# Designed miniproteins, single chains, continued (4), part 51

Each design is a single chain, and the fold is of that chain. pLDDT is the mean over its residues in the fold that is shown.

## One batch from the design tools (miniprotein)

Design m13858
Fold by ESMFold2-Fast:
Structure m13858 (fold): chain A 80 residues (1-80)
Amino acid sequence: MKEEEIKKEVDKIIDEINALSRELRTDPSRADEVRQRAEELLKKIKELMEKYKDASPEVVRRITAAAIAAIGLLYEAELL
């Protein structure tokens, strides 16, 4: 993927994580569904990190931010 395409893909993942976090706080009954989706997103992020670990520092930083966000969402879902 081109660097700009990678950044867009990562930004989409972060946007989805933020949307899921908002949804979880609005409807805690969806915690199991949110947890499963967060696990899927984290797996995708891990694959992106492995594939692009030698990419530009900006790309690596964005993927790392997405990973932190996904881990945070999993933690939120487990605490509810």
Scores: mean pLDDT 82

Design m13859
Fold by ESMFold2-Fast:
Structure m13859 (fold): chain A 68 residues (1-68)
Amino acid sequence: MDVELALKRADELVEEGRLEDALAALEKAIEKFPDSAELWEKLAEVYEKLGDYEKAKEYRKKAEELKK
């Protein structure tokens, strides 16, 4: 699964309210593509939707670091 497909799948799962499935899909993609800032940003977005603001903040910082 490539980064683009993983992001699209996560977006669809979020729209369906399947936030835990979206997390699982993003975490598996990050295991394969750990340097993809876009995957870390999407992971942070999903955690924010789940109400886990501390993890969302941490993963946003990771994404920002990868963009440099």
Scores: mean pLDDT 82

Design m13860
Fold by ESMFold2-Fast:
Structure m13860 (fold): chain A 75 residues (1-75)
Amino acid sequence: LKEASELFNQGNELYKAGKYQEAADLYSRALKLFEEAKAPPELIAVVYDNLAKALEKLGKLEEAQEYRKKAEELR
């Protein structure tokens, strides 16, 4: 959980810096660790939303929509 949270926070800092691809990569890594740790669905949904935002900035709109839908399904 600590490692997943650290990756997620690093992803947020990269997103703020405009490094959207690096942010998306860290969000994806954090997501995998949160899922392996069986984190609460609401926490996983937040990671999906942030990954979707990074993908939208990269022009990957279809991929972003899929992650937003997954986030809604967990709520």
Scores: mean pLDDT 83

Design m13861
Fold by ESMFold2-Fast:
Structure m13861 (fold): chain A 76 residues (1-76)
Amino acid sequence: MEAEELYKKALEAIKNGDLEKAEEYARQIANLGALEEAARLYDEIAKVAESQGNFELAEEYREKARLLKEAAEEEK
């Protein structure tokens, strides 16, 4: 339940272009063990960063998403 509420808040932050808040919520979701959800959020944050012209930041967020997906697969 808490992870779902954080996910909704993260999506709202992404919609508003607030990458700092979106990343904070994504980190909290990852800390709760919802690694696949956190990875999806980092992919969406990367898209927003790219749309804002911040290509280096977008690559950093895509790398974080990749590492979280890798960690989620190790738990299977």
Scores: mean pLDDT 81

Design m13862
Fold by ESMFold2-Fast:
Structure m13862 (fold): chain A 67 residues (1-67)
Amino acid sequence: SAAELRAEAVRLLQESGMSEETARRAVEGAETLLREGMPEHAVVGLLQDSGASRETAERVVALLRRI
């Protein structure tokens, strides 16, 4: 489900050191930007600016693409 994919994305960001609140906001923001047509590489960059590694950011974007 979409909720399960979002929960997994939040979990991945938390494992990278983000708080749950920061991770939830980052996932919500990334999903919105992808929906609005922002290129995946740009969304990966924004997630990295929030503290995610490139690998984690790419995995989060891949999960959100499945929604």
Scores: mean pLDDT 88

Design m13863
Fold by ESMFold2-Fast:
Structure m13863 (fold): chain A 115 residues (1-115)
Amino acid sequence: MEAVERLRELARRAEETAELLKKVINGTDEQQKEAVKKADEVVAEATRLAQELLADPETAELGRRLSIGLGSGIGLGEMARQSYLIAGESKEQAEAKGKYYMMESLAKTLRELAE
């Protein structure tokens, strides 16, 4: 119950951060760095939540599902970031775009787990 509420709140934050990243993709380097920092905070919190859920036998399945979804989202975001760098985009733009895909993927995972 408490776990479901935390998943729902984190899903909302991931969605909000994805929307922010989308808005700042054509913004300043400073705006992009700030949005990326927020995405990193969401990932850190999702990682802590997954570890907490995995440690409790009653929520271990939920924690495993979150861990898999988080890993997939991180991988997707990193692949996207590298692809944009190869395409000649700036480090800041590539990082913001990578974090956008990461947040979108994580938000979907968190929404499904909170249902």
Scores: mean pLDDT 88

Design m13864
Fold by ESMFold2-Fast:
Structure m13864 (fold): chain A 62 residues (1-62)
Amino acid sequence: EAEKLLKEAKEAYKKGDYKTALRLAKKAYDIEPTDESAQLMVEAAMKAGDFETARQVLQDIA
């Protein structure tokens, strides 16, 4: 379920595990694209240094 994945992504982000947060947020977004999952993907991608993923997500929500 997308909600469970998003919760796990938020917990990974709080722990500073930005790569895991990005992966889980992306999986949640792939199941059900929401503003919350998109925002978390952008934040996690930027913190992880994955600017290409951040750019792609911003393009999708613009």
Scores: mean pLDDT 79

Design m13865
Fold by ESMFold2-Fast:
Structure m13865 (fold): chain A 86 residues (1-86)
Amino acid sequence: MKKKGRKGVVTEEAKEALLESVREALEKNPVLTEEQKKEIVELLKKALESDDVEVAYKVLELVNEILNSNSEEAEKLIEEMKKLVE
């Protein structure tokens, strides 16, 4: 058993599964615009790609908030995600 990449790291398989789950949740959401949905997925993908655990965690929290919000609130949360991924 190897310890490399266990603590505070998300595996490639977990990243793919998470992105797919978010895409499904967004696809079923009738409140968000198509443009907002694409932007959210792209920002999450960038956060996961960077391997910055703090950024990935914060972006996931914002995605969960967006899924429970309206379109106006989602715009604010998307802007927050952009600041974290920058």
Scores: mean pLDDT 73

Design m13866
Fold by ESMFold2-Fast:
Structure m13866 (fold): chain A 60 residues (1-60)
Amino acid sequence: MEAEEKRRRAEELLERVRQIERETKAQVELSPTLGPTVEEKAREAIERLREEARRLLEEV
C-alpha cells in the first residue's frame, strides 16, 4: 500500500536524524571548540528531515 511506502520513507528519514545526532555528538567530543557550529548545522538538517517525515506521515 502507498501508506506503507510513506511510513517506510518517514522511518528512513527519522533514522537519518538519529544518525546525524550520533555523528554530531562524536564530532563535538573530538573537537569541543567547533561544537557550536557543528551542532547548528546538524540542527538545520535535522529540522528539515523531521519536517519532511511529518509531511509524509500526515499524508497517510
Scores: mean pLDDT 78

Design m13867
Fold by ESMFold2-Fast:
Structure m13867 (fold): chain A 55 residues (1-55)
Amino acid sequence: SEEEKKELLKLIAEILNAIGDIIEAEREGDEEKLKEAEEKLKKAKEKLKELEEKG
């Protein structure tokens, strides 16, 4: 459905943003930001797997 496509695109954007935050945190040496970005990426990947199992 159109709603599922929008949800997928949103998850892809969240994954890309989290990866960007990880790269930035590693360059800056911000270990707290790195851990937060890694957790955000993990949650987005789990949601993506749930969508794949439904399709």
Scores: mean pLDDT 82

Design m13868
Fold by ESMFold2-Fast:
Structure m13868 (fold): chain A 60 residues (1-60)
Amino acid sequence: SEEEENYKKALEYLEKAIEYGKKGDIDKAQEYSLKALEYMSKTSEEQREEINEKASELTG
């Protein structure tokens, strides 16, 4: 579904944002963070909760 594809894209861009942030590439980290937020806005509330949980795992 479109919502499922948006969820996958949100996770993909979030993971890229975190990876670039860890590498010190702040410009790319910001770019991918904005893309992740764009796709997250097109997902369900439950999917957004899952994305936030994943972000906590990757950053914590």
Scores: mean pLDDT 80

Design m13869
Fold by ESMFold2-Fast:
Structure m13869 (fold): chain A 55 residues (1-55)
Amino acid sequence: MALSPEQQQQYQHAVQEVLPLLSEEKRKELEELLAQALAGKISKEEFVARFREIL
């Protein structure tokens, strides 16, 4: 199921806010997680859970 434009914006905004605060390794993990979420491979709940684990 395709993500709504609102969900895509929420994901991108959350990632952009934290990227400058993270190590290079964690930034790569977040970029991969964002790519999976935007591709619809993971749920919003799974994205949030994994996002918290990376932080």
Scores: mean pLDDT 76

Design m13870
Fold by ESMFold2-Fast:
Structure m13870 (fold): chain A 59 residues (1-59)
Amino acid sequence: SAKEGIAEVLRSHGVELSRPAAELSTAELGAEVVRALNALPDDKRAALVAALEKLSVQL
């Protein structure tokens, strides 16, 4: 699913979710993505954004 795909990308970049992706609403998952982007240094944030953009093209 799209939610699990996003969660897997976050985990592969060292981001831990507060709950399993299946238990998060779309808004809650969006908040986790924003929190991750704000917490990462510029180089790691750019890599995560690129990975999420590639995922969105495949979905």
Scores: mean pLDDT 76

Design m13871
Fold by ESMFold2-Fast:
Structure m13871 (fold): chain A 80 residues (1-80)
Amino acid sequence: SFLEELKKKVLEELKKKKVSEELLKKTEEQLEIEIEKMKESGLSKEEAEERFEEILKLTLAEEKGPEELAKLNEEIRKKR
């Protein structure tokens, strides 16, 4: 499914950034809750992508700080 693919992409990016295993598990659980909420609210694909990107950025900022978030923002800009 589209939302499961987004979840996988977020978790893969966090693994590349070397976040802790505990934070990865916490984030996976949070993303599963967000997927349930998105299915209930009928969010568009674009809105879902933006929400998952927000969760990715917030998670990186929490553990790795603003410098790693800045690197991720640059990587996202290069892909868009």
Scores: mean pLDDT 78

Design m13872
Fold by ESMFold2-Fast:
Structure m13872 (fold): chain A 90 residues (1-90)
Amino acid sequence: MEEKRFELLYEALLSLTPEQQLAVAGGLSKEAFDEVEKLYKEGKSREEIARTVARALVEEGITDNMLKSIEALDPEAAAAVRKAVEEAEK
């Protein structure tokens, strides 16, 4: 079940722009956000950034407050994450 959640989140993040991937990271802890921002500034691939964000989302757990924080930054990015979570629960 954790593997399914990670894969669906990873695919959702790959559908987003690098800037939207960074917006999703804005819902994470400061430490996780700083790691994602470093990868973004270093020009790492969308796949590496998506994997890092998806792992952090699984490790920290996705909360309603986290989704609201992401939605305030980018509503489309928040919707993609929410859909991945709903699909993982099926």
Scores: mean pLDDT 84

Design m13873
Fold by ESMFold2-Fast:
Parts: C-alpha cells; sequence; structure tokens
Structure m13873 (fold): chain A 62 residues (1-62)
C-alpha cells in the first residue's frame, strides 16, 4: 500500500540520520569539544530516534 511505502521510506531516512549522528557524536567526543551534559543530551536524542525507528519497524510488520 502507499502507506506502507511511505513508512518504509521514513524508516530508511531515520536509520541514515541515526548513523550520521552517531558518527558525528563519536568524532566530537574524540575531539573533546563537548561537555558531559552536551554528550548526555545528544545520547538522549539518539535514544528517542532509536525508539521511533523500533516503533516504525513494528508498524510495518503489522
Amino acid sequence: TPEVRRLREELETLRRILEEQREWLARAVAAGELSDDEVRRVQDNLAVLEQKIRELEEEIRR
């Protein structure tokens, strides 16, 4: 269905954003440019993104 296609395209986009943000965070941490509070905020945002991806994967399977 067009709905399922849209959800799959959104899932693909979110997975790519997650990977790009993980790579950015790893580089920023290695460079020592982020405070512990900033790292925590980014990690919290990544956890929300991971949860949204999981929910979309479950919706697509149903």
Scores: mean pLDDT 85

Design m13874
Fold by ESMFold2-Fast:
Structure m13874 (fold): chain A 90 residues (1-90)
Amino acid sequence: SLEEKIEELKEKYKKALEEGKYEEAIKIIEEIIELLKERIKEILEELRTNKDLPKEEILRKIGEILRYIGEILDLEKELEELKKKLEEKK
């Protein structure tokens, strides 16, 4: 699933950081961000097209979108820090 793919990428990201492979870590973060954006799009399309969703499911899906947005923002900050480390050649 998309969720499992994201979790697998997070594990690879952790290993890349532990090994000081910042270029690999950057690529992995960028892939995770894109997958999270695709997941948000999928949920938004479900909300737009499925008129029969109960209110509790709608609220849960909105909560998921907000959580993913927060995660993307955190990852984008992490991405900038990694790019800075590469420029410092440390």
Scores: mean pLDDT 84

Design m13875
Fold by ESMFold2-Fast:
Structure m13875 (fold): chain A 96 residues (1-96)
Amino acid sequence: MKEEKYEKIISVLKEAAERLKALFPERQDEIDALYNKVIKEIKELYEKGEPLEKAAFRALSLLSDWIDENLTPEERDAAYAVLGEAARKIAEIIKE
């Protein structure tokens, strides 16, 4: 079951990345690089046997940091709506 939850979390993160690329097409390369970094880090935590909650928190923190550092105030509202939905879906997966 932990592997199935991990795969579902990865799927949610991929969906969030695709939604962010749709919102910010000029930043597609940056978002792809961010997604690859997030997936690499969450995979390392998963392979080390860390709780999925810790891996998910780290992924969401990396996304939040990128939003705060790279987007304008107007862009942040749309980006945080995507991140908030991803966070809710991930919380539901972890609690299954």
Scores: mean pLDDT 85

Design m13876
Fold by ESMFold2-Fast:
Structure m13876 (fold): chain A 82 residues (1-82)
Amino acid sequence: SREALVAHNRATTEKLIADLKKQIPDLDEKDQKLVEKLVKEAEALLAEAEAKGGDLRLVIQAEATASTAMIHVAVLKRVKKK
């Protein structure tokens, strides 16, 4: 159902946002600002989706935004590992 798909993608996005927030303190100031901006954009998209009665497109865009930030953090952690 649409409601189940919205709930699943919202939960996935919320988990990504939580994982990103946990990782922000380990980043340089410039990367912290970039990741914080992407987290705020993902949170804003989720809030807009809820305001519109569970807009699936907005939830998917929020997930994509959070996933992009997570990939960026993963790349940075590999480069900075020592």
Scores: mean pLDDT 84

Design m13877
Fold by ESMFold2-Fast:
Structure m13877 (fold): chain A 60 residues (1-60)
Amino acid sequence: AKVTAQQIAEKADVSLELAQKIVDAQNASDLPDASIVSSIDGVGPVKALKIVKAINELRK
């Protein structure tokens, strides 16, 4: 199933605004999740890793 901004926000403990930016970037690009998440302003390496892990768990 498609991962939603709400699921990312809850699982990764990030704002809905940040989660929505990730979803929008995923829909606009075929880049790997790590590249997409790392390209978002305000996301540091530790937070990027946490978000990518959450997305991977939600895709199971």
Scores: mean pLDDT 76

Design m13878
Fold by ESMFold2-Fast:
Structure m13878 (fold): chain A 70 residues (1-70)
Amino acid sequence: KYKKAAEAIRNKDYETLKELIKEILLEEGVPEEEAERGAALAAEAVKEAVENGADPAVFDQIIADLEAAE
């Protein structure tokens, strides 16, 4: 799943990224409404950071940290 998120970031497919983050949050037991909101905010933040020159590989660590916060 995280590999697909990294690919979505590289392809600037933030809609797929949002859905992947939402799915991860749901698997961690986050309520659907909170997962949808959190995923949308996270995808928007990633988009803005990448457009400002951040290395997409940095987001692999952020996504891993979200998984570890279970």
Scores: mean pLDDT 72

Design m13879
Fold by ESMFold2-Fast:
Structure m13879 (fold): chain A 117 residues (1-117)
Amino acid sequence: GPAVEALRTAAELARKYGVENIAKAAEHIADGVEQGRLEEGYEKALEITKGDPIGKGFVEALRAIAEGKPDEALGNAGRGAVETYRRHPDDPEVLRKAEAAIEAVGAAVDKYRELKS
């Protein structure tokens, strides 16, 4: 369905730009949606990103896509970016990963909206 395709789009783009934990998070949430086990997929996504310097808002953005809430997904990605900038303002590699995660969520939202039209 639209949410699964959008989440897999996020995973592909995140992996392409070297944000492997966000890619794996998106894959676990997509698998959860396909299996009717969204909560289990979300819990696996949280565990994989537990030590990641990128803000939790990105995992919550992916969950919002799974729940059919693209506007909430964009808001949660914005929160993830703010959390990352606040904690790691002088770390260009971490900030680059946050930018890649924003692009991955944005692409997923665009894909979700395309498939829902």
Scores: mean pLDDT 86

Design m13880
Fold by ESMFold2-Fast:
Structure m13880 (fold): chain A 68 residues (1-68)
Amino acid sequence: SKEKATQLIREASEAGRRGDYERAVKLAEEAIKVDPNNKEAYMLLARIYERLGDTEKAEEYRKKAKEV
């Protein structure tokens, strides 16, 4: 559901703010499983991977965000 995806994104953002990037990625990936067209979830994953130094994954998720 859209509501469930929104809650997962909120929790992922909170985990990211604490530096818990492993948890943030898992929650954002769950949000995409619940709502595959959720642009905010793809944008969040791009931001997390950028902070982790994974430039290739960050770029890939930015592209996916543009397609939804």
Scores: mean pLDDT 85

Design m13881
Fold by ESMFold2-Fast:
Formats: sequence, C-alpha cells, structure tokens
Structure m13881 (fold): chain A 74 residues (1-74)
Amino acid sequence: SDLEKAKELYEQGKYEEAFRYYVEALRKDPDNVEALAALHRLLVEHFEDGDAWFVRVYKAIREGKPLPPFPKLK
C-alpha cells in the first residue's frame, strides 16, 4: 500500500519520497488516522515549518485542491 511504502521510505531516510506516498494514501482515504499522524510527524521532525505545511497539505487534500509546493528539508 502507499502507507506501507511511505513507512519503508521514512525508515530509509528518504523523507521527500515518504511525503509523496503519505499524501497519496491520504488522497485515497483522507480520514486515515495512521497516515495523518505519520505525515504530521514527518513534516514536524524533518521539514521547515512542518506544522504550517501539515495544515496546508491536509486542507488541500480535503478540498480536492492541488498541493502547495513541497516543503524544504531541515
């Protein structure tokens, strides 16, 4: 699944790729609590302004809008 692939990429330190797969999992199921928690953790721990980016990304997914530009790694 996209969620499992995101977890594997996260464990490998491939944070930008993990981000893409977490987003894809949430596009298919926006209420997936595990994917939401994992995306939030990824953004807060490894990306600049991760809390703000999490809110923007999740809102875009919920509203069916294009994602904001990818956040920068710390």
Scores: mean pLDDT 82

Design m13882
Fold by ESMFold2-Fast:
Structure m13882 (fold): chain A 82 residues (1-82)
Amino acid sequence: MNEEIYKRVRKIVEEELGVSPVDDDTNLVFDPLLGADEKKKKRIIKRIEEEFGITISDDEAQKLTTVKQLVEYVEKKLKEQS
């Protein structure tokens, strides 16, 4: 995992979830039926899009349930732009 991307993603997740530390296994969605976690995930995704200059579709965002998956997705998108 790219440490610079991980640190930036982790900061956004920590700020939106209000928890620290977060790790690779930190879930971005705890209960999709509650809506509050869904709202936090949507804010995390939008902040990631703005931070890295990438676009994440709603379909792709639904597949990203952990910090590790989010970091790997960002790495892939940035590599495609290189």
Scores: mean pLDDT 69

Design m13883
Fold by ESMFold2-Fast:
Structure m13883 (fold): chain A 71 residues (1-71)
Amino acid sequence: SRREEANREIVRAVNEAMDKVDAGEISIDEAKKMVQERVTKILVDAGLFDEAQAEAVARSVADGMGESIRS
């Protein structure tokens, strides 16, 4: 299904970005930007969400990638 394919692509994008962070190739902030951009495109291309909804979901995914606690 489109949802299953989109989920696989999202997981791949997150894992790829986190591998680069763990290797010291990019910062967590750059990884979050990459994931937000890629996940937005994946969700829109799959026809699961409109662009605004896809951006909101992608932002949530990116925010979950690292320690983003503001306390």
Scores: mean pLDDT 78

Design m13884
Fold by ESMFold2-Fast:
Structure m13884 (fold): chain A 116 residues (1-116)
Amino acid sequence: SMLEELKKAVDELVSEYDRAVREGRVDDPATIDRILSLLDKVIELMEKTEVPKHLLEIVAGVAIGLARLAVRNGAPQETLDRIIERLEKLIEVAEKHGYDDIAERLRATVEEIRAA
């Protein structure tokens, strides 16, 4: 089912992000590209199915965490812009599902990054 595919994609995203953080590889462009690719897959699935709030909270947490680490590590503006693009897509998913609290957290993060 689409929900089972979504759960699997979220698990893959969380696993890759956690590994990258643990190994200190969140400043590696190839690692960022891999995480963003997994986010793209998750977002595509979320646009095609009803998303349980808990799963969106997990994905939002990963995206926010990646964004904050990228700022802390002095990532190029080009990289920050790519992360912001995914945050904005997640805002659209959250708003479509009426998860206004998640949407506001994501918007606050976008403004935080743009101010840095």
Scores: mean pLDDT 90

Design m13885
Fold by ESMFold2-Fast:
Structure m13885 (fold): chain A 66 residues (1-66)
Amino acid sequence: MSREEAYRIAIGLAEQLLREGKSDEEVIKTVEDLLRRLFPDMSEEEIRKLAEEAVKQAKERIAADG
């Protein structure tokens, strides 16, 4: 799986959880946990960055929808 695929999956998961009413903190933690399982060799810093970027992008998508 590529970094691009990881980012796309992370955005999709973040959007789903945000739409379900999960808090930002809970969504970030859940996305980080998913990324650790999918990419065990990825650094903690990379996982955190991707999770934060995915949550930001998911929020922008939700805001654009209303």
Scores: mean pLDDT 80

Design m13886
Fold by ESMFold2-Fast:
Structure m13886 (fold): chain A 68 residues (1-68)
Amino acid sequence: MSPEEQAVLRVVEGVVEQNKDWPKEKQMEVIEDSLRVVGRHLQETRGLSPEEVERLRRFALEYAEKLI
């Protein structure tokens, strides 16, 4: 697993842990917002392409769907 894949999964796990009592749809909204911020940061600091960021977003959202 890449460091970037690990980073987006940690975002998902952190949101779920902090918001475990929230409905799934609200947790998913927070995850998507957090992934948007992280994706922007990765593009700016590591030069990731928009395609790489989109792949990481889908990977993290698939993980979130299974976790929640």
Scores: mean pLDDT 82

Design m13887
Fold by ESMFold2-Fast:
Structure m13887 (fold): chain A 86 residues (1-86)
Amino acid sequence: DKLKEAAEALKADLRALAEQKIAEDPSQAALVQEKTNLLIRGIEAYATGTPEAFAEGDKAFLEVARMEGKVEEAEEANKVRRAQRA
């Protein structure tokens, strides 16, 4: 279960990074927490390995990209992931 181990490590790193960002700028705490929760949801969905979970993960990553103004980049990444799973 190396995929699950990698997902847990990545989620821990994202939580630590969020905590650091909030400490640096507490005014962004709500936004940082929302983005981090979406990223964790996407990672957990992909670790599940079902087509329905992949769609939910893609949706979560796209929402983070909207918050960052990187929608086109995230849509392209989602297309690549879907093509690899087709």
Scores: mean pLDDT 76

Design m13888
Fold by ESMFold2-Fast:
Structure m13888 (fold): chain A 79 residues (1-79)
Amino acid sequence: MAPLPPLTPRELAILEALAAAGRPLSVAEIARAVGLSPGTARRHLNRLEAKGAVARDAITGRYELSPAGRALLAARRAA
């Protein structure tokens, strides 16, 4: 199977927050949920989007878990 990229504790917390919400979240909502500044959360989200773990709606600017992000989170929870 393809290797899953390593997740930092902050990246994992962002994916868990998105999974717990069950809906697309704004950068501000994610930042509040994980205890980060909006600027720090945006940088982590940009990296997660580049990895394919989250998807961003270009119109609303909201983020949600991609299928790859759900697989990463499930694998992390199973380990």
Scores: mean pLDDT 78

Design m13889
Fold by ESMFold2-Fast:
Structure m13889 (fold): chain A 81 residues (1-81)
Amino acid sequence: KGEEYKKKAEELAKEGKYKEAGEYYEKAAGYYLVEGDIEKAVEALKKAIEAYEKAIKEGDLSAKENLEKAKEKLKELEKLL
């Protein structure tokens, strides 16, 4: 299930839908956490952050809140590695 969300996020990023891509990377991270795969969850959150940063650079300022929350979540998760 985490892998399915990651693939959807990758597809959305290729289409330039960066905010949606970030949201799907966060969904992937959530499922990886439920599966106990903290390393994959961290990788997915890093991809979400990258996607949100691209969305903001392209003028989608609504992604700023998503970016801040994802950064906070990543910082907390990295302390567990």
Scores: mean pLDDT 85

Design m13890
Fold by ESMFold2-Fast:
Structure m13890 (fold): chain A 85 residues (1-85)
Amino acid sequence: SENEKKAKLIDELIEELTELVLYLKRVEKKSDEEVLAAAKEYAKKRFAEELPEYAESINKAIDKAKSVDQLFGNLFGFRAMLRAE
């Protein structure tokens, strides 16, 4: 279905974000605050490019995150919502 294709695209975007977070933490030795800020900016940009119809909803979920773990949790929650539609 179209929703299954969108859910798979979200999984791919989450994988990209995971790789960015690991790079910033392990290679660049960024602080948790710097990693969160960069991850939020990257996520907003990539989701706006790939799923512009959900930009407002996903940006709210991204902005509410207080940690990288919460950011991933909110993105997984958004994916679950799309699959339930």
Scores: mean pLDDT 85

Design m13891
Fold by ESMFold2-Fast:
Structure m13891 (fold): chain A 76 residues (1-76)
Amino acid sequence: MELEEEIKREDEEARERVAAGDYAGAAREYRELAELYEKLAEELKESDPERAEELRRKAREARELAERYEELARRA
């Protein structure tokens, strides 16, 4: 529960940074979000392996967003 709340908070912070035009900050937040998804997936891998795989997919998507925003920050 606590980890899921932290994930929600980081996701909100990432979106706020994007809204503010802070793409470098958004990239850092999405990298942290990806790590949190992987951590939750590890916690659930034995009790809920299907959800763990879904969370690993979300972690990959968060990393892709981080790379995208890093590129946007470079171009800005």
Scores: mean pLDDT 84

Design m13892
Fold by ESMFold2-Fast:
Structure m13892 (fold): chain A 87 residues (1-87)
Amino acid sequence: GIEEAIKAIELALEAVREVMRGNLERARKLLEEAKKVLEKVEDEKARELAEEAIELAEEALENPDDITFLVGAALRLIGLRLDLESM
């Protein structure tokens, strides 16, 4: 349950990193992988954290030139992962 949520957040964070590198196709593929992993998350709180992570990565793909947003999204994703690991 929680392991799948951590994996989804890790994939979302990698997607944001790939957006920052200008690799939008790689970022989209990572985001699709994150969405597939999310389908396996059964814990409600873990699912909410993973869903927020995926939404941040989707917004990063829609705003690839907004460096301020991308940095903020990456920091929030790290925070979401830490919240989940402390469960």
Scores: mean pLDDT 86

Design m13893
Fold by ESMFold2-Fast:
Structure m13893 (fold): chain A 129 residues (1-129)
Amino acid sequence: SSKVKNLEQAYQEIGDAQLNLSGAYALTKAAISSSDQEATHLRANAAGQVRQAQRELERAAELLEKAGPEYSPLVDEAREDAERAAAIAKRLESASRSELPDLAKEISELQRRVGDLGQRVKQLANQEK
C-alpha cells in the first residue's frame, strides 16, 4: 500500500540521518584531539553531515505526513529533530575547540533520538503489512 511504502521510505531516510549523525559524532570527537588546521576541517565536515541529517529528517517528516494523519506525532518529532540538527550544524560551523565536547554529546543524544524514532517507524510499517 502507499501507506506502507511511505512508512518504509521514512524509515530509510531516518536510517540515513542516523548514519550521518554517527559520522558527525566521530568527526567531532576527532576534532577535539587534532591540530587547529585539522580540527577546522573535521568540524566543517561534521557540520556538513549534520546538515545532511537535517535534510533527511525533513524528508522523513514529509513521508510520515503522506502516510496519514495518525502519524502526526512522529511528523512533529522528526521536524523537531531536524531543527535540533540545524542548530547543532550552525554551532559546529563557528565552534571553538572548547565547545566541541558539548557538541559531540548533543550529536550523540540526537543520534539516539533519531534511532528511537526509526525503530518506532519500522514497527508501524511492519504492523500495516
Scores: mean pLDDT 92

